# Ledger of designs, part 12: designed miniproteins, single chains, continued (2)

Each design is a single chain, and the fold is of that chain. pLDDT is the mean over its residues in the fold that is shown.

## One batch from the design tools (miniprotein)

Design m4392
Fold by ESMFold2-Fast:
Formats: structure tokens, sequence, C-alpha cells
Structure m4392 (fold): chain A 67 residues (1-67)
């Protein structure tokens, strides 16, 4: 089985989302904001529409949790 760059990037988005959710649950807003920046960069630089959408959706969910 060959793992594609796209599959790696999708897994990375899921990992960042999980880290951000745990950071927010701890009250660590700084870490959550840093993760939002990383997800936004991935959404802008990725050539995969699926990766871009997944990263954008993750950012929106994290931003809602910070309200």
Amino acid sequence: MKITDEEVELAFVDMLYGLAKRAIERGDVETAKEIIEQLKELAEKSTSPEVRKHAEDAVKEIEKMLE
C-alpha cells in the first residue's frame, strides 16, 4: 500500500484538529491559535481540494470553540 501525499496531509489535518480541541479543553488558547495558523497555511498551500476543504472546515470548528 502506497500512502499518498494527500492521505498524509489529511491525517495531519486530523492530528492538528485533535491537538487544538485538547488545547481549548485545557484553556490553552495560544496553542489553539497557532494550530489555526498552521491549518490555514496548509489550506492555502495544498494542491488537493479535499485537503483544502478539510483544513478550512477544521479552522471553522476550532474558531467556533474559541467563542
Scores: mean pLDDT 81

Design m4393
Fold by ESMFold2-Fast:
Structure m4393 (fold): chain A 55 residues (1-55)
Amino acid sequence: MDGMKQTLIEDGVPEEVAQRLAEAMKELLTSIGNGNNDGVKKANDEIVKLLKEIE
């Protein structure tokens, strides 16, 4: 997911938002791998919130 932050910045997403989005994506994948349904919901909510902010 290191490339995700750079791709978002290149697409015009501010670095702060790109960093948070990349971190939320990492949390989502980690939570899925661990079977942590609460973590999946939390990470998904953060991603949706960040995407709404940059739409």
Scores: mean pLDDT 76

Design m4394
Fold by ESMFold2-Fast:
Structure m4394 (fold): chain A 84 residues (1-84)
Amino acid sequence: GDELVRRFAERLHEALSKLPEVVTIDEAVEIISRAAREAGVELSREEIRKIILSVDKDGDGKITKEELYLAALRLVDLVRERLG
């Protein structure tokens, strides 16, 4: 369990660090979905989108890098809970 959580966190951190300061929600969903697949973690696009929307304060379809890091922390916690 722990190794999958660690790989997911590492791949998320690397992927997000390469992004511009603002991206669209659709771009964020795709990037996080790819990081999950590469780490061997099962997360649906719908689950990822729900977490991203929970940190989007403006509802304008754009998300800041700061909000993406908050979404990433919530997603890592979700995966940790599921893997036990």
Scores: mean pLDDT 81

Design m4395
Fold by ESMFold2-Fast:
Structure m4395 (fold): chain A 77 residues (1-77)
Amino acid sequence: MLEEGRERAREEALRAVRLALADPELRAALVAQLRAWAERAGIPELAAAVAARLDAGDAEGAAELAVELLEAAVRKA
């Protein structure tokens, strides 16, 4: 089932992103990687939005948006 596979992938990505965003070193690396992927996919605004949420202290919203960016970048790549 395509929806089940996507749900599992999203759940795993969200878990990994939450862990990365909780650590300053991993957060910086993830943000840089998201910017690179978003730029290649033609959606740099999404990477900027993730960074803005992190700067505002909204780690949960940043994680959700980062997963959306990853999904969009993979589909556009």
Scores: mean pLDDT 75

Design m4396
Fold by ESMFold2-Fast:
Structure m4396 (fold): chain A 104 residues (1-104)
Amino acid sequence: SAFELIMEGKYEEAVELLKQEDLSDPETKAALAYALAKTGKLKEALKLLEELKDSEDESVFGYLKLALEELAKSGDEEALKLLEELSKSKNPVVAKMAKEALKK
């Protein structure tokens, strides 16, 4: 599965497989965002993460946290801007994760 590919560190292969899956599933979308961030495809990752900014689906939070940590490590201006936006999320879990990622 794509999740097994992520666990094995095969992020490029995970991206290809996840792009063919149902992206209306929030966990699948969050996993794809993380795999994209790990492979340096930040613009694509940012688009998916913005769609998840007010998510109340708890299955999202694991991959979302990992993706936000990768955005913070990137030093990319647009990535840091999205982290600041997410720190103001209506979902307190998402807001906290973004604030922790920015804290270093």
Scores: mean pLDDT 83

Design m4397
Fold by ESMFold2-Fast:
Structure m4397 (fold): chain A 100 residues (1-100)
Amino acid sequence: MSEYGRRVIEALNKYIEEFNNAVFNSAEELLNFFKKKVEDARKTLDDNAAHLIFYSLALLVMKYIKENNIVLSDEERQGLLDLANSFSPSLADLINQQLS
């Protein structure tokens, strides 16, 4: 594995472990956690790593929302879609479908 690939996988595994050990008392806390990890990846690695981490963590976040019957406010939903759109419109469409 390349050094870059190793760093990306190590960051992703760390964020997944932090997610699994976290307790979210609100949708806002869940989404703020997600946004912070994506932003941390962008700053410490690059936009390509942030995109991969967004995609991987988004799947966990969507699963958590469904399993815990979390209702997002219009502002929370729009914030998540805006973050997805910062990577690609197709990613935003995918997230919007998962929230429907």
Scores: mean pLDDT 82

Design m4398
Fold by ESMFold2-Fast:
Structure m4398 (fold): chain A 114 residues (1-114)
Amino acid sequence: GHLRAAEELAERARELVEEAERAEKEGDLVRAGELYEEAGVLLIAAGQLAALAGDNERAAELFRQAAEVYERAAELYEEAARKSEGEEKRALLEKAEEARRMAEWAREQAERLE
C-alpha cells in the first residue's frame, strides 16, 4: 500500500544522503547538493504517500527530513557559488534559492499535519 511505498522511498533517500555525505567529505559540493536535492524529492513523495495512507505523523516526519536535506543542498550550492564566477555562480545561486524554497514548503507541510 501507500505506507510501504513511502518507506521504500524513504530508504532510497537515506542511501542518497549517505552518498551525498561522502561526496561532501571529498569536496564535491555540487554533486553533494544534487544528491541531497534528489533525496528531498523522494522524501516529499514519501511524505505525500504517508499522508494518503492517513499516517499524518509519519508524513510530518518525512516532510521535516525533506526540509533538512533541501537546506543542506542550498548551503552546498551557496558554498560552491562562492568558489565560482559568472554564469556558473548565477546558476548555483538559483539552485540554492530553489532548494531553500522547497525546504520552506516541506516545513510548512509538516506543520499543517495533525
Scores: mean pLDDT 92

Design m4399
Fold by ESMFold2-Fast:
Structure m4399 (fold): chain A 60 residues (1-60)
Amino acid sequence: SEAVREKARQNAIDMVARMMQKTGISPDELLEMLIKKYGMNEDEKARLRAQIEEIMAELG
Protein backbone atom coordinates (compact mmCIF):
# COMPACT_ATOMS: atom_id res chain seq x y z
CA SER A 1 0.00 0.00 0.00
CA GLU A 2 1.01 3.65 -0.35
CA ALA A 3 1.02 4.00 3.44
CA VAL A 4 3.63 1.23 3.77
CA ARG A 5 5.85 2.81 1.10
CA GLU A 6 5.47 6.23 2.72
CA LYS A 7 6.41 4.87 6.15
CA ALA A 8 9.46 3.12 4.68
CA ARG A 9 10.56 6.37 3.03
CA GLN A 10 10.05 8.33 6.27
CA ASN A 11 12.10 5.72 8.17
CA ALA A 12 14.91 6.11 5.62
CA ILE A 13 14.80 9.91 5.92
CA ASP A 14 14.89 9.65 9.72
CA MET A 15 17.88 7.30 9.61
CA VAL A 16 19.74 9.65 7.28
CA ALA A 17 18.93 12.69 9.47
CA ARG A 18 20.54 10.82 12.38
CA MET A 19 23.59 10.12 10.20
CA MET A 20 23.83 13.86 9.44
CA GLN A 21 23.87 14.66 13.16
CA LYS A 22 26.68 12.13 13.74
CA THR A 23 28.83 12.88 10.67
CA GLY A 24 28.02 16.52 9.86
CA ILE A 25 27.45 15.83 6.17
CA SER A 26 25.61 18.49 4.17
CA PRO A 27 21.98 18.17 2.97
CA ASP A 28 23.25 18.13 -0.64
CA GLU A 29 25.57 15.19 0.07
CA LEU A 30 22.71 13.45 1.87
CA LEU A 31 20.40 14.01 -1.10
CA GLU A 32 22.94 12.53 -3.56
CA MET A 33 23.42 9.45 -1.35
CA LEU A 34 19.67 8.81 -1.16
CA ILE A 35 19.14 9.37 -4.90
CA LYS A 36 21.88 6.84 -5.68
CA LYS A 37 20.68 4.30 -3.09
CA TYR A 38 16.95 4.40 -3.99
CA GLY A 39 17.08 5.35 -7.69
CA MET A 40 14.80 8.39 -7.54
CA ASN A 41 13.19 10.27 -10.43
CA GLU A 42 13.03 14.09 -10.72
CA ASP A 43 9.75 14.37 -8.78
CA GLU A 44 11.06 12.21 -5.93
CA LYS A 45 14.30 14.25 -5.87
CA ALA A 46 12.29 17.46 -5.38
CA ARG A 47 10.17 15.88 -2.63
CA LEU A 48 13.27 14.48 -0.91
CA ARG A 49 14.98 17.89 -1.00
CA ALA A 50 11.93 19.48 0.66
CA GLN A 51 11.73 16.70 3.28
CA ILE A 52 15.43 17.05 4.18
CA GLU A 53 15.02 20.83 4.56
CA GLU A 54 11.96 20.25 6.78
CA ILE A 55 13.83 17.74 8.96
CA MET A 56 16.79 20.12 9.28
CA ALA A 57 14.41 22.87 10.42
CA GLU A 58 12.88 20.54 13.03
CA LEU A 59 16.30 19.45 14.33
CA GLY A 60 17.34 23.09 14.79
Scores: mean pLDDT 70

Design m4400
Fold by ESMFold2-Fast:
Parts: C-alpha cells; structure tokens; sequence
Structure m4400 (fold): chain A 65 residues (1-65)
C-alpha cells in the first residue's frame, strides 16, 4: 500500500541520515549503534509485506556499502 511504501521511504531516509551521523563517532560506538539500529530495522520489517521487507533490507544494505 501507499502507506507502507511511505513508511519504507521514511525509514531509508532516516537510515541515510544515521549513516552520516555514525561517520562522526568513534568506530566502537558507531558499531554498537549500528547493531541496535539493525535490530530496529528487522523488527519494523516483520510488519511489512514480504516484497517491501525484501526491498527495505536490500536498500539498507546498499546504503551501508
């Protein structure tokens, strides 16, 4: 649905902003925060359709690469 697609877009935008913030942190703290954020993304993904879940996780991986 449009609402689910909008949610995915908001999450991806927030993830991009978070990656920029992580660049300003010491590596150890950045890795800890990244792990917590990954758990949050996976929990959100559980509530999405399989297609949107796959899209969200693939785009998150691309942003992190």
Amino acid sequence: SAAEEATVEQILAGWKDEQEKLKTLPKEKAEERKAINREIIEEVAKGLSPELKAKLLAEVDKIEA
Scores: mean pLDDT 78

Design m4401
Fold by ESMFold2-Fast:
Structure m4401 (fold): chain A 87 residues (1-87)
Amino acid sequence: MSIEQELELVLIEMGIFGKENNDKELLELAMEGLRALREGDLERAAEYVRRAIEKAKEILPKLSEKDQKAAEKLIERAEEVLRRLEE
């Protein structure tokens, strides 16, 4: 899978997470990131992923145990994709 496809999947999953947890800001960050990716702006897409990670971390303590573990896995995958993009 390309790094661009991995960024797209992370942004889609962040958007779903925002929608399911009624966090409009997280959903909007994910949608803006997907838009940047569609426009070929990989740096802008990565910035939206970083902002989505920070927002997800803020929500994390308020979630059920099951949702918290799912969110932690998503954050870890997002951080790994960003790390590989910057190397």
Scores: mean pLDDT 84

Design m4402
Fold by ESMFold2-Fast:
Parts: C-alpha cells; sequence; structure tokens
Structure m4402 (fold): chain A 80 residues (1-80)
C-alpha cells in the first residue's frame, strides 16, 4: 500500500540521517541532523497509526528504538 511504501522510504531516510549524525564532529552539526531526524520520526509515527501491517509496525518500532540508542550514545560522545 502507499502507506507501507512511505514507511519503508522514511526508514531508509532515517538510516542515512543516522549515519550522518554518527559522523558529526560538532554539536551544531549534530543538532541540525537531529532536527531532520525528528521531523522524519513525526511523519513515521503518524503513518504507523494508519498502517494495518503488524510486521511493518513492529520493525519500524524496533528501528526507532535503535535510532534513539545511537543518538543518545553520539550525544554523550560530543559532550565536552
Amino acid sequence: SPIERRIEELLEELDRLLEQAKRAKTWEEFREIMAQIFEKIRELVELLRQSTDEEVIARAEERLREIEEELIRKGEELKA
């Protein structure tokens, strides 16, 4: 369906943004990437509420948890 296809696209976009975030050298760069990640997550959460595919929902929720963990880890690395 169009919803499930958009969820997959958002997950791919989030994976690319996460890799950029992990390579950030400054708080400013990291913050800018984080803003983009949060916008994509908001869209993803809205689509997940509309999806009926239990497997797609479960996979997206698992990936969101992984993204959160990696962002927290990267944030701690950048603290002076």
Scores: mean pLDDT 86

Design m4403
Fold by ESMFold2-Fast:
Structure m4403 (fold): chain A 63 residues (1-63)
Amino acid sequence: MAEVGDNVSASNGLVGRIVGVEGDVATVELAGGGTRGTLRLNADGKTGHLVAENGLEGDATVS
């Protein structure tokens, strides 16, 4: 299951770190810009869909 402090990497090149988790939704702080994203986790807790505040989105993995 995804935890606060886990790394996130999206297929569109967005990378970040989980700063909050509530159920199947993680809040991600994106590297390099102070932008936040919302990660909706799949049932495996290791993959999901990341949507950034600037509208960029993509499939993501947690590590």
Scores: mean pLDDT 79

Design m4404
Fold by ESMFold2-Fast:
Structure m4404 (fold): chain A 65 residues (1-65)
Amino acid sequence: MEGDVEKAIELIKSMDLPESLKKKLVEIIKKGGIDALPEVLELVERELGVAARDALVQALAPLSG
């Protein structure tokens, strides 16, 4: 679980997203862990649209069992 949180944070930092959005997403994950991923995905969809959310889902797929 902890390793998945660190991987998610690294992945978000590596994505081509606005820096302000990256900070918000990292804070959400640090506070809620992997269980906060739905909130992260909703925020990305709201700010950048469905295509950006889908790209993040694909990037996070290796963290899903």
Scores: mean pLDDT 76

Design m4405
Fold by ESMFold2-Fast:
Structure m4405 (fold): chain A 61 residues (1-61)
Amino acid sequence: SALLEALEDPSLSAEEILALLERHRDSPVIGAALREMRRMLAQGASTEELRRAAIAAVRAS
């Protein structure tokens, strides 16, 4: 998956990770994950925590 390869790039910022998933927000799994990830980011979650959540959501979709 091109999306999984992109998400595994360690140079991506939290904002870039969210932007990649926003392109797929019409997926129920990814849409739910985006809401949770934005909550996590607002509560001070690290970029690595966001990356793990993003990869898990894409693998589940």
Scores: mean pLDDT 84

Design m4406
Fold by ESMFold2-Fast:
Structure m4406 (fold): chain A 68 residues (1-68)
Amino acid sequence: APSVDEALDALLAAMEEADRAGLFTPEVVAAVEAEVRAWLAAHPDASEAEVLEKMTEVLRRRAAEAAA
């Protein structure tokens, strides 16, 4: 299982990729925040690493949707 450090590194890499592509917009950030908050409400026992992994997954998906 990924550590918090590994999960954080993955999130930072995804943020950097989205920013370089011009996809790290306030609209994408707001969509990511809303989806992650909804997921956290459904998974109150999620670990810090699982939360960071979910943030990375949602960010990559939302950035890809914005690029399409």
Scores: mean pLDDT 82

Design m4407
Fold by ESMFold2-Fast:
Structure m4407 (fold): chain A 60 residues (1-60)
Amino acid sequence: MSLEEVARRVAEAAGIEGESPEEAARNARLYLSVMDDASRRALARKAGVSVGALTAVARA
């Protein structure tokens, strides 16, 4: 799964929107950067992605 696809799924799962898919993905990355580990694990499960993939998106 690409990093872009992971960011898209995370944005959808978190209800994070933007004027474009690119803005939604950027907003999702910012949101992930301030999230605690427990919240990241819950969001990864909801988005259907691994915690490792979600952490990679948070660092991008």
Scores: mean pLDDT 74

Design m4408
Fold by ESMFold2-Fast:
Structure m4408 (fold): chain A 85 residues (1-85)
Amino acid sequence: SEKLKETVRELAEKLLETAEKGVNVVEATGIAIGAMGIVFEAERDPSVPESVKKGAQAVKDGAMALLKGDIEEAKKGAEKALELA
């Protein structure tokens, strides 16, 4: 649980940094995959807090927005995840 929470925070910080530099498809893809992995883990393990799952989902949604060129939505996703983590 704590390790997943830490990983969500790290991915959210990376998403925010990446979005601030503009659209980077390679980095955004990596962040989306990482966050999706955490969502799948949380869905399989009911001991993972809902805040961690929601944080990972926010990072995934933000990274997907960045892949579509939406920098503002990417930043919002990262900020939401940081508030939840």
Scores: mean pLDDT 84

Design m4409
Fold by ESMFold2-Fast:
Structure m4409 (fold): chain A 109 residues (1-109)
Amino acid sequence: SVEEALEKLREAVKKGDVEGAIRASQELLLGVSDLAEKGDIEGLKKVKEEIEKILKETTDPQIKELLEITLDTVEKILEAVEKGDVRKAVLIAIGGVLRLIGIEIDLRL
């Protein structure tokens, strides 16, 4: 459900919904992990391009920083998959999700 996560992310960005953007980014990284396990390099490149497009349209500085973290994570996953290191790609995705969960917890404190 990478496509569903990207759509949720676009909606959250349009609404200035920081928590929604964090949750959508978590769902996106889980879907990206599935693409990495399948070796879907073209799918990973498309996700990267879509995040870059959303980032260009983002004006909220908190959401922009969140999207920059998500984009950096996807770029590192893509690099690992291109080098044939699927295990590293999955671990990078898990690390990204945990980082986003930490940001979500901090917003609720």
Scores: mean pLDDT 88

Design m4410
Fold by ESMFold2-Fast:
Structure m4410 (fold): chain A 77 residues (1-77)
Amino acid sequence: ASVKLFIEGINAGSPVLMAIAEPDLKKNAEKINVDAVAAYIKSKYSGDVAENILQEVLKSDYFNDAQKKALEKAFKA
């Protein structure tokens, strides 16, 4: 999924991977389950790496404020 590619791009520090994910994220961000996004980050990354990825996702303009709050809540659970 494009959101997974975006997360991998953040972790790798790769603008190219992030750019490849962008068109699908712009079209479908509102349909993305942010609880699943939080679960994916926590399942694949740990510690400060997971927290840094979360912060970069929260700084992005793809998700609205309600999704960002839900993502933070799911990540802290």
Scores: mean pLDDT 80

Design m4411
Fold by ESMFold2-Fast:
Structure m4411 (fold): chain A 66 residues (1-66)
Amino acid sequence: MPLTPVEQRVLDYLMTFPLGTAVSPSEIAKVLGVSERTVIRALRVLESNGLVTRDEHGRVIRTVPP
């Protein structure tokens, strides 16, 4: 399923970091100028597609794309 513009923007931002870098949803929201709720919703879609995971501190880590 194609990503929405906001899901794509979140993924593109995460792609600017080295693999394995953990980023907080609040920092993503701040940089993209969207609500933290919007980021959390986008991250759920990205996680269901295997593109990101969450650590035990609630931060998101980019996975290796296939």
Scores: mean pLDDT 76

Design m4412
Fold by ESMFold2-Fast:
Structure m4412 (fold): chain A 74 residues (1-74)
Amino acid sequence: SEAVADAAETAAEVMRAAGNPKAYELGQKGIEAGRAGDPDRAAELVRQASEEAKKVNPAAYEAGRTAADTVARG
């Protein structure tokens, strides 16, 4: 859905702004794998991106979660 795509794009921008290009790159590759019809690879890459996001900048990860909750209620 567009809401899921928007949330993923917002998360990618937060990771880029926080200086986490590896998590952003892995997430983008996961989206591309999903579009190419490889859901197993997409799931693996998205999981790797999530782990990188949590480890590199936990403050940005928490801020992103709070922002997503606020936007979802607006």
Scores: mean pLDDT 62

Design m4413
Fold by ESMFold2-Fast:
Structure m4413 (fold): chain A 64 residues (1-64)
Amino acid sequence: GGQEEASRLGKELAEKYGVSNDAGTLGAILAGQGDVEAGAEAIMAGGPASREAALRFAEAVARG
């Protein structure tokens, strides 16, 4: 389900885009509560990830 996809995308955000662990965690919490937009914004605040990459992660978390 979305949990495996979210784990893969979260790894890519950290390894490829340098998104901080704190930003990844906050983004996952917000997206998991149904706020995909706030989740993506938290990811983008933690590293040079694109909005598209951040939204893909947040949407995967929100799906479960």
Scores: mean pLDDT 82

Design m4414
Fold by ESMFold2-Fast:
Order: sequence, then structure tokens, then C-alpha cells
Structure m4414 (fold): chain A 62 residues (1-62)
Amino acid sequence: MLSEGFFKGLQLVEEMLTQPLRDLAATPNPSEAQRQAAAEIQRLGQEILDRNRGGFEALAAA
């Protein structure tokens, strides 16, 4: 079972990843390095969300 600390930590990580992505999306014509970084963060964020969607449901049911 996941601890409360882990759940809150995950929300913080999600926020930290989302904010830079939004800032980058608002920037016109970001550099190739910035675009690559944004794509990598997006992939990681999506993977975490997909994996944790079921996990959060199980946690909420417990």
C-alpha cells in the first residue's frame, strides 16, 4: 500500500512537471533542446499518470 507521503509527493512532482511544460508551451519557437526536454517530461508525466490512475483508484477504495 502506498503511504500518504508518497501520494502527496507524487502530486508535487506532477505539478513541478506540469508547470515547466506550460511555460514552455507558451514560449514561441522554443529551442530544440527545450522541445526535446518538454517531450521527455510529457512522456514521463503521461506514463506516471497512466500507471497511477489504477493505483489511485485502488488506494481510494482501500
Scores: mean pLDDT 66

Design m4415
Fold by ESMFold2-Fast:
Structure m4415 (fold): chain A 64 residues (1-64)
Amino acid sequence: MLEKEIEEGVRQLEIAVIKAVLDNHKRNNIKLSVKELQEMLERLEKLNAPKSLIDEVKEEIKKL
């Protein structure tokens, strides 16, 4: 039971960190390569992240 709570907490934290990195890329504070965005996309899919966030990463890849 505790393991499931920790797993969900870690999942949500990792999704939040990835979203913050993506937001910094979109604001031109950092420059992510296509490879880094693809790795981010794969990680978000493994984490079962919201479709809206997954689609946002896909759009950023298409812009490059």
Scores: mean pLDDT 82

Design m4416
Fold by ESMFold2-Fast:
Structure m4416 (fold): chain A 99 residues (1-99)
Amino acid sequence: SNLKKKIENIKKKIDELESELARTRQHLRDVLETLRAIRDVVGGDTSAIDKLLKAVDEGNFEEALKIAKENLSVVGPGVQELIERMIDIEKEIEKLKKE
């Protein structure tokens, strides 16, 4: 039946997207930990990065995006782009789950 193949293909796409989300999240964590370490060494304020790491660890990517946008001079545009990518992947997973 064509239905069984469609379900299997959707499950495979969801698994691939969940793997990409996990890799992107880890990459973002590595970037934020590096930025935190640099700021800490130079005696800078790490509070924005600490809040952002907490939001990411809680899976609250919309809150993470808000924090990144409010602190662009601290975290940079690359951090914002990684968070936007994670939100886009989550939306695609939700779309596939509704099929």
Scores: mean pLDDT 87

Design m4417
Fold by ESMFold2-Fast:
Structure m4417 (fold): chain A 90 residues (1-90)
Amino acid sequence: SKKKAEELRKKGLEYENKGNQAFLEKDYQKALEYYEKAAEYYEKAAKLGDERAGQNLSASYLNMSLAAEKLGDKELAAEYRAKAAEAAEA
């Protein structure tokens, strides 16, 4: 359902906003947790045909990469960048 996909994408945006707030507060571990939740919802929305969810998923992986870099995990950051590129390709 297109409406269900949009609802899932909105849920992803809620978690993305929470992740952004945690990142601004320098709670990078909490930010990563929220961005992971956002990515889960965006992936579900994309599977249901939401055209924007793939772009939102890519953005979430980039945010996860930045949070991982702040936590000192360069390997994890690189993995998230690769996932972001894959999500951007549909």
Scores: mean pLDDT 88

Design m4418
Fold by ESMFold2-Fast:
Structure m4418 (fold): chain A 57 residues (1-57)
Amino acid sequence: MLSPAAVAYLLANYDGSPVVVPEEYREEVLAFQAAHGLPVDGVVDRAALEAIYAESL
């Protein structure tokens, strides 16, 4: 489960290109990627961001 701070970071820093998460959010993003069958690389692409957005609704 992503913290509100991690979600806010991704929304603020996503400009259409994949976002490399900073160390403070890396573990929770890797756990989220693993839980949703996404590549576990700490890089949030559009597909990962769409999954995060769906969880927030």
Scores: mean pLDDT 75

Design m4419
Fold by ESMFold2-Fast:
Structure m4419 (fold): chain A 98 residues (1-98)
Amino acid sequence: MLEERKKILEEKALELNDPELAKKAKNATEDEIPTLLAQLMLREIEQLRKNMSEEERQELAQSLPQVEEQAKKLSSYSPLEQQIIQAVLELAREAAKE
């Protein structure tokens, strides 16, 4: 499972044109996987913001209430999870702004 997760993270990082993240994924220990997954998610959010489709925009706008609810519990999450929640919140708000 660890090797499969590392391979998926490496392939995703390469698709996002992030060779440094891909290198980190390839050499990751089991305890580093959550951190790398969070970094990969942040990169995907950045790319989605730049290339958001109409369908993706509508889905994000509809998810805004759920994301805002998660943001209210922000202090219960790790620093990296907080960054992901904040990034998703900003993206959902931009999508809903019209």
Scores: mean pLDDT 76

Design m4420
Fold by ESMFold2-Fast:
Structure m4420 (fold): chain A 75 residues (1-75)
Amino acid sequence: GVVLPYKAVLEATTPEGVTFTVEGVIVEERDGIYYVEGKNALDEPFKGEVDENGKGKGTIGGTETDLKLLSLEKL
């Protein structure tokens, strides 16, 4: 894989159905999967992955979330 300095903006949905926006950096892309790391608005750690369709899974402050990629910008 290649480490790419992309900024990602994602919609995160909790198991309870709460949605919010998170921002992160794509730290790796491999075989159409984007690996993202960052922090949410509460400064809680965020890690996740999204596929070529912009859908994936992550953890934010220890909570598992569904992820939807909203935008991807090359840094």
Scores: mean pLDDT 76

Design m4421
Fold by ESMFold2-Fast:
Structure m4421 (fold): chain A 95 residues (1-95)
Amino acid sequence: VDPSMVRALAYEALPVGLRNYLGIGDLKPEDIPLAEDIRERFNQAAPKMPEGITPATRLAVLLAKQAPLEEVVEFAQQLGIDPDVVEELYKRLNA
């Protein structure tokens, strides 16, 4: 697992409170490689979600609640996010 992908996804997807809950709230955007790739994928998925809930926010909630991996991966696929990246993030956070 590339820690920079995990950090980039968490930083872009999570509100400050959820980042702190996952123990990653002190990471700075400039210290996260691949943030541009993760950011672009979330931005491309955003228009498909209901008002008031962004794809990134929903994915962050599922990750923070330690939802079943199958549910997180299925949701990521619906958003057009690479499921392998999300699986690696899930495994990293639950290790």
Scores: mean pLDDT 53

Design m4422
Fold by ESMFold2-Fast:
Structure m4422 (fold): chain A 78 residues (1-78)
Amino acid sequence: MTKEELAEAAAIVAKAMLAQAKKDKERLEEVEKKFPEIIEETAKYLGVSVEELYKLMAKYKDEAEAIALYRALVAAEL
């Protein structure tokens, strides 16, 4: 995953999460509860370690967190 891919998916997830927060706060709460598993799945999906994923998140805080969540959800459904 490149920085550009990370930013693109982060924008999509941010918009989707904002829409969900306004319509269905329970779904966002469920996603937040599963966050540790989502991080592990995202690291596996990207082919990196959990530590390396956290470094990416530290570099692009809000964007990296949103994209990591989105990618992990996609990987979990596959």
Scores: mean pLDDT 55

Design m4423
Fold by ESMFold2-Fast:
Structure m4423 (fold): chain A 54 residues (1-54)
Amino acid sequence: SPRQQAVLDAILAAGAAPLSYRQLAEALGVSVATVRREIAALNREAGGDVLHVE
């Protein structure tokens, strides 16, 4: 989805450092709960824990 792609873009923009859920929520203009759901969906689609966000 466009939001899942935006999450990946935000992580790439931060470089190799892991991002917090709050940082991603701010960058996307959505709630932390929305970011958590999008990351969980991405990890499930990838078949494992690909994204680790604190």
Scores: mean pLDDT 66

Design m4424
Fold by ESMFold2-Fast:
Structure m4424 (fold): chain A 92 residues (1-92)
Amino acid sequence: SFKQKLLEQGTQYAVDTALAQARAELKAAGQPLTEEAILKKAIEIIEEQLKKAQDEAKKQGLVTDAFKLSKQVLENAKKKLEERLEKLKEEK
């Protein structure tokens, strides 16, 4: 469906942008650019985005279809990043 394709593309975009932002923030802070550090920071970025989206929805008093889709995108992105982090830890 169109909604499923939007969800898949939105999820991939959210993952890619969170990873890029994580790398940029770690580099700016002089922190090591390890895969574990990047994944942990990307997860934090997604969690902050989810919190901001939920806070905004509460202020508006409306749970729109757009909000539901955005929440699903961010939750799926977080899950993918967490799965990557778990696999990385299993390799040690």
Scores: mean pLDDT 83

Design m4425
Fold by ESMFold2-Fast:
Structure m4425 (fold): chain A 95 residues (1-95)
Amino acid sequence: MAAEIAEQIAKEEALFNEQGIAELQAYLDAADPATRAEIERKREQMQTIVDAVKALIERGDEASLKKLFEAMSEKSGDSEAVTELAREILAELEA
């Protein structure tokens, strides 16, 4: 299970760092400034979620990780709500 989750994160990071970022950057280069600003905001939200997932894996906090994934599944159209939950988790881990 931990190895399976780590493999999924590694695949997602690889996509984010290689193909996903390259494709997104090409799309951004062709986009107008307003669209670029909106995509940048969403990218910051996604980075917060990724950071929370990585921190939870490192600490072995399966309960909080499950809660975050459940929120992502239930609120797939509400990136702001999922980002707020990820931010809350990160704040609790820092405290």
Scores: mean pLDDT 68

Design m4426
Fold by ESMFold2-Fast:
Structure m4426 (fold): chain A 90 residues (1-90)
Amino acid sequence: LDRKIASLLTSASLTWIGDELDGKVKDKEKAELGKKYLLEGIRSFQKGDYEKAIEYLKKAKKYFEEAGLKETSDLLGEVIKLLEEKIKEK
C-alpha cells in the first residue's frame, strides 16, 4: 500500500506540474489552494498521520477539480481510498 500511495501521490504531483506548464489551469487561485493542501497531505502521510492526510487530500481534490485539473483530482481520489483502507487495517 505505501509504495502504491507514494506512486499515486507522485503521479498526481507530476500531472499537476505538467498541466501548469501547459497553461491548462483555469483557476490559478484554486490550483494554488489545491497545491497547498496536497503538500500538507503529503507531509501528514510521511509523518504517519493518515487521518490528517485524508482530510488535506480531500481539500486538495476539491480545489484541483474546481481549477479544472480533473486528472489530478481523480488520482487524489484513488489515494484517499487507499488511505481509508490503510486506517481500517490499523
Scores: mean pLDDT 79

Design m4427
Fold by ESMFold2-Fast:
Structure m4427 (fold): chain A 56 residues (1-56)
Amino acid sequence: MKAVLTSTKAVDMVTGERLKPGTEIEIEKIHEDGMVTGRTAAGNPVIADESAIELL
Protein backbone atom coordinates (compact mmCIF):
# COMPACT_ATOMS: atom_id res chain seq x y z
CA MET A 1 0.00 0.00 0.00
CA LYS A 2 1.49 3.35 -1.06
CA ALA A 3 1.38 6.65 0.83
CA VAL A 4 2.84 10.13 0.43
CA LEU A 5 4.46 11.98 3.35
CA THR A 6 2.76 15.27 4.32
CA SER A 7 5.24 16.36 7.05
CA THR A 8 8.77 15.68 8.36
CA LYS A 9 7.52 13.18 11.02
CA ALA A 10 9.05 10.23 9.13
CA VAL A 11 12.58 8.83 9.50
CA ASP A 12 14.68 6.69 7.15
CA MET A 13 16.09 4.05 9.53
CA VAL A 14 19.24 3.44 7.43
CA THR A 15 20.33 7.10 7.04
CA GLY A 16 18.68 8.48 10.23
CA GLU A 17 17.37 11.43 8.19
CA ARG A 18 13.85 12.87 8.31
CA LEU A 19 12.13 12.30 4.98
CA LYS A 20 10.93 15.25 2.89
CA PRO A 21 7.17 15.95 2.47
CA GLY A 22 6.04 14.59 -0.90
CA THR A 23 8.17 11.41 -0.58
CA GLU A 24 6.29 8.22 -1.46
CA ILE A 25 6.66 5.22 0.84
CA GLU A 26 5.27 1.69 0.78
CA ILE A 27 3.35 0.98 3.99
CA GLU A 28 3.92 -2.45 5.55
CA LYS A 29 1.95 -1.92 8.80
CA ILE A 30 -0.13 0.69 10.63
CA HIS A 31 0.09 0.05 14.40
CA GLU A 32 -2.62 0.64 17.03
CA ASP A 33 -0.63 3.54 18.59
CA GLY A 34 -0.52 5.47 15.27
CA MET A 35 3.01 4.37 14.35
CA VAL A 36 3.52 3.39 10.70
CA THR A 37 6.27 1.11 9.39
CA GLY A 38 7.14 0.93 5.70
CA ARG A 39 9.86 1.31 3.07
CA THR A 40 11.27 3.99 0.78
CA ALA A 41 11.55 3.44 -2.99
CA ALA A 42 15.19 2.44 -2.30
CA GLY A 43 13.96 -0.30 0.10
CA ASN A 44 15.11 1.43 3.31
CA PRO A 45 12.88 0.83 6.36
CA VAL A 46 10.89 3.87 7.51
CA ILE A 47 9.11 4.75 10.74
CA ALA A 48 6.44 7.47 10.46
CA ASP A 49 3.49 8.87 12.37
CA GLU A 50 0.02 8.15 10.91
CA SER A 51 -0.73 11.92 10.95
CA ALA A 52 2.28 12.43 8.60
CA ILE A 53 0.98 10.24 5.74
CA GLU A 54 -1.71 10.40 3.06
CA LEU A 55 -2.75 7.03 1.59
CA LEU A 56 -2.59 6.77 -2.22
Scores: mean pLDDT 82

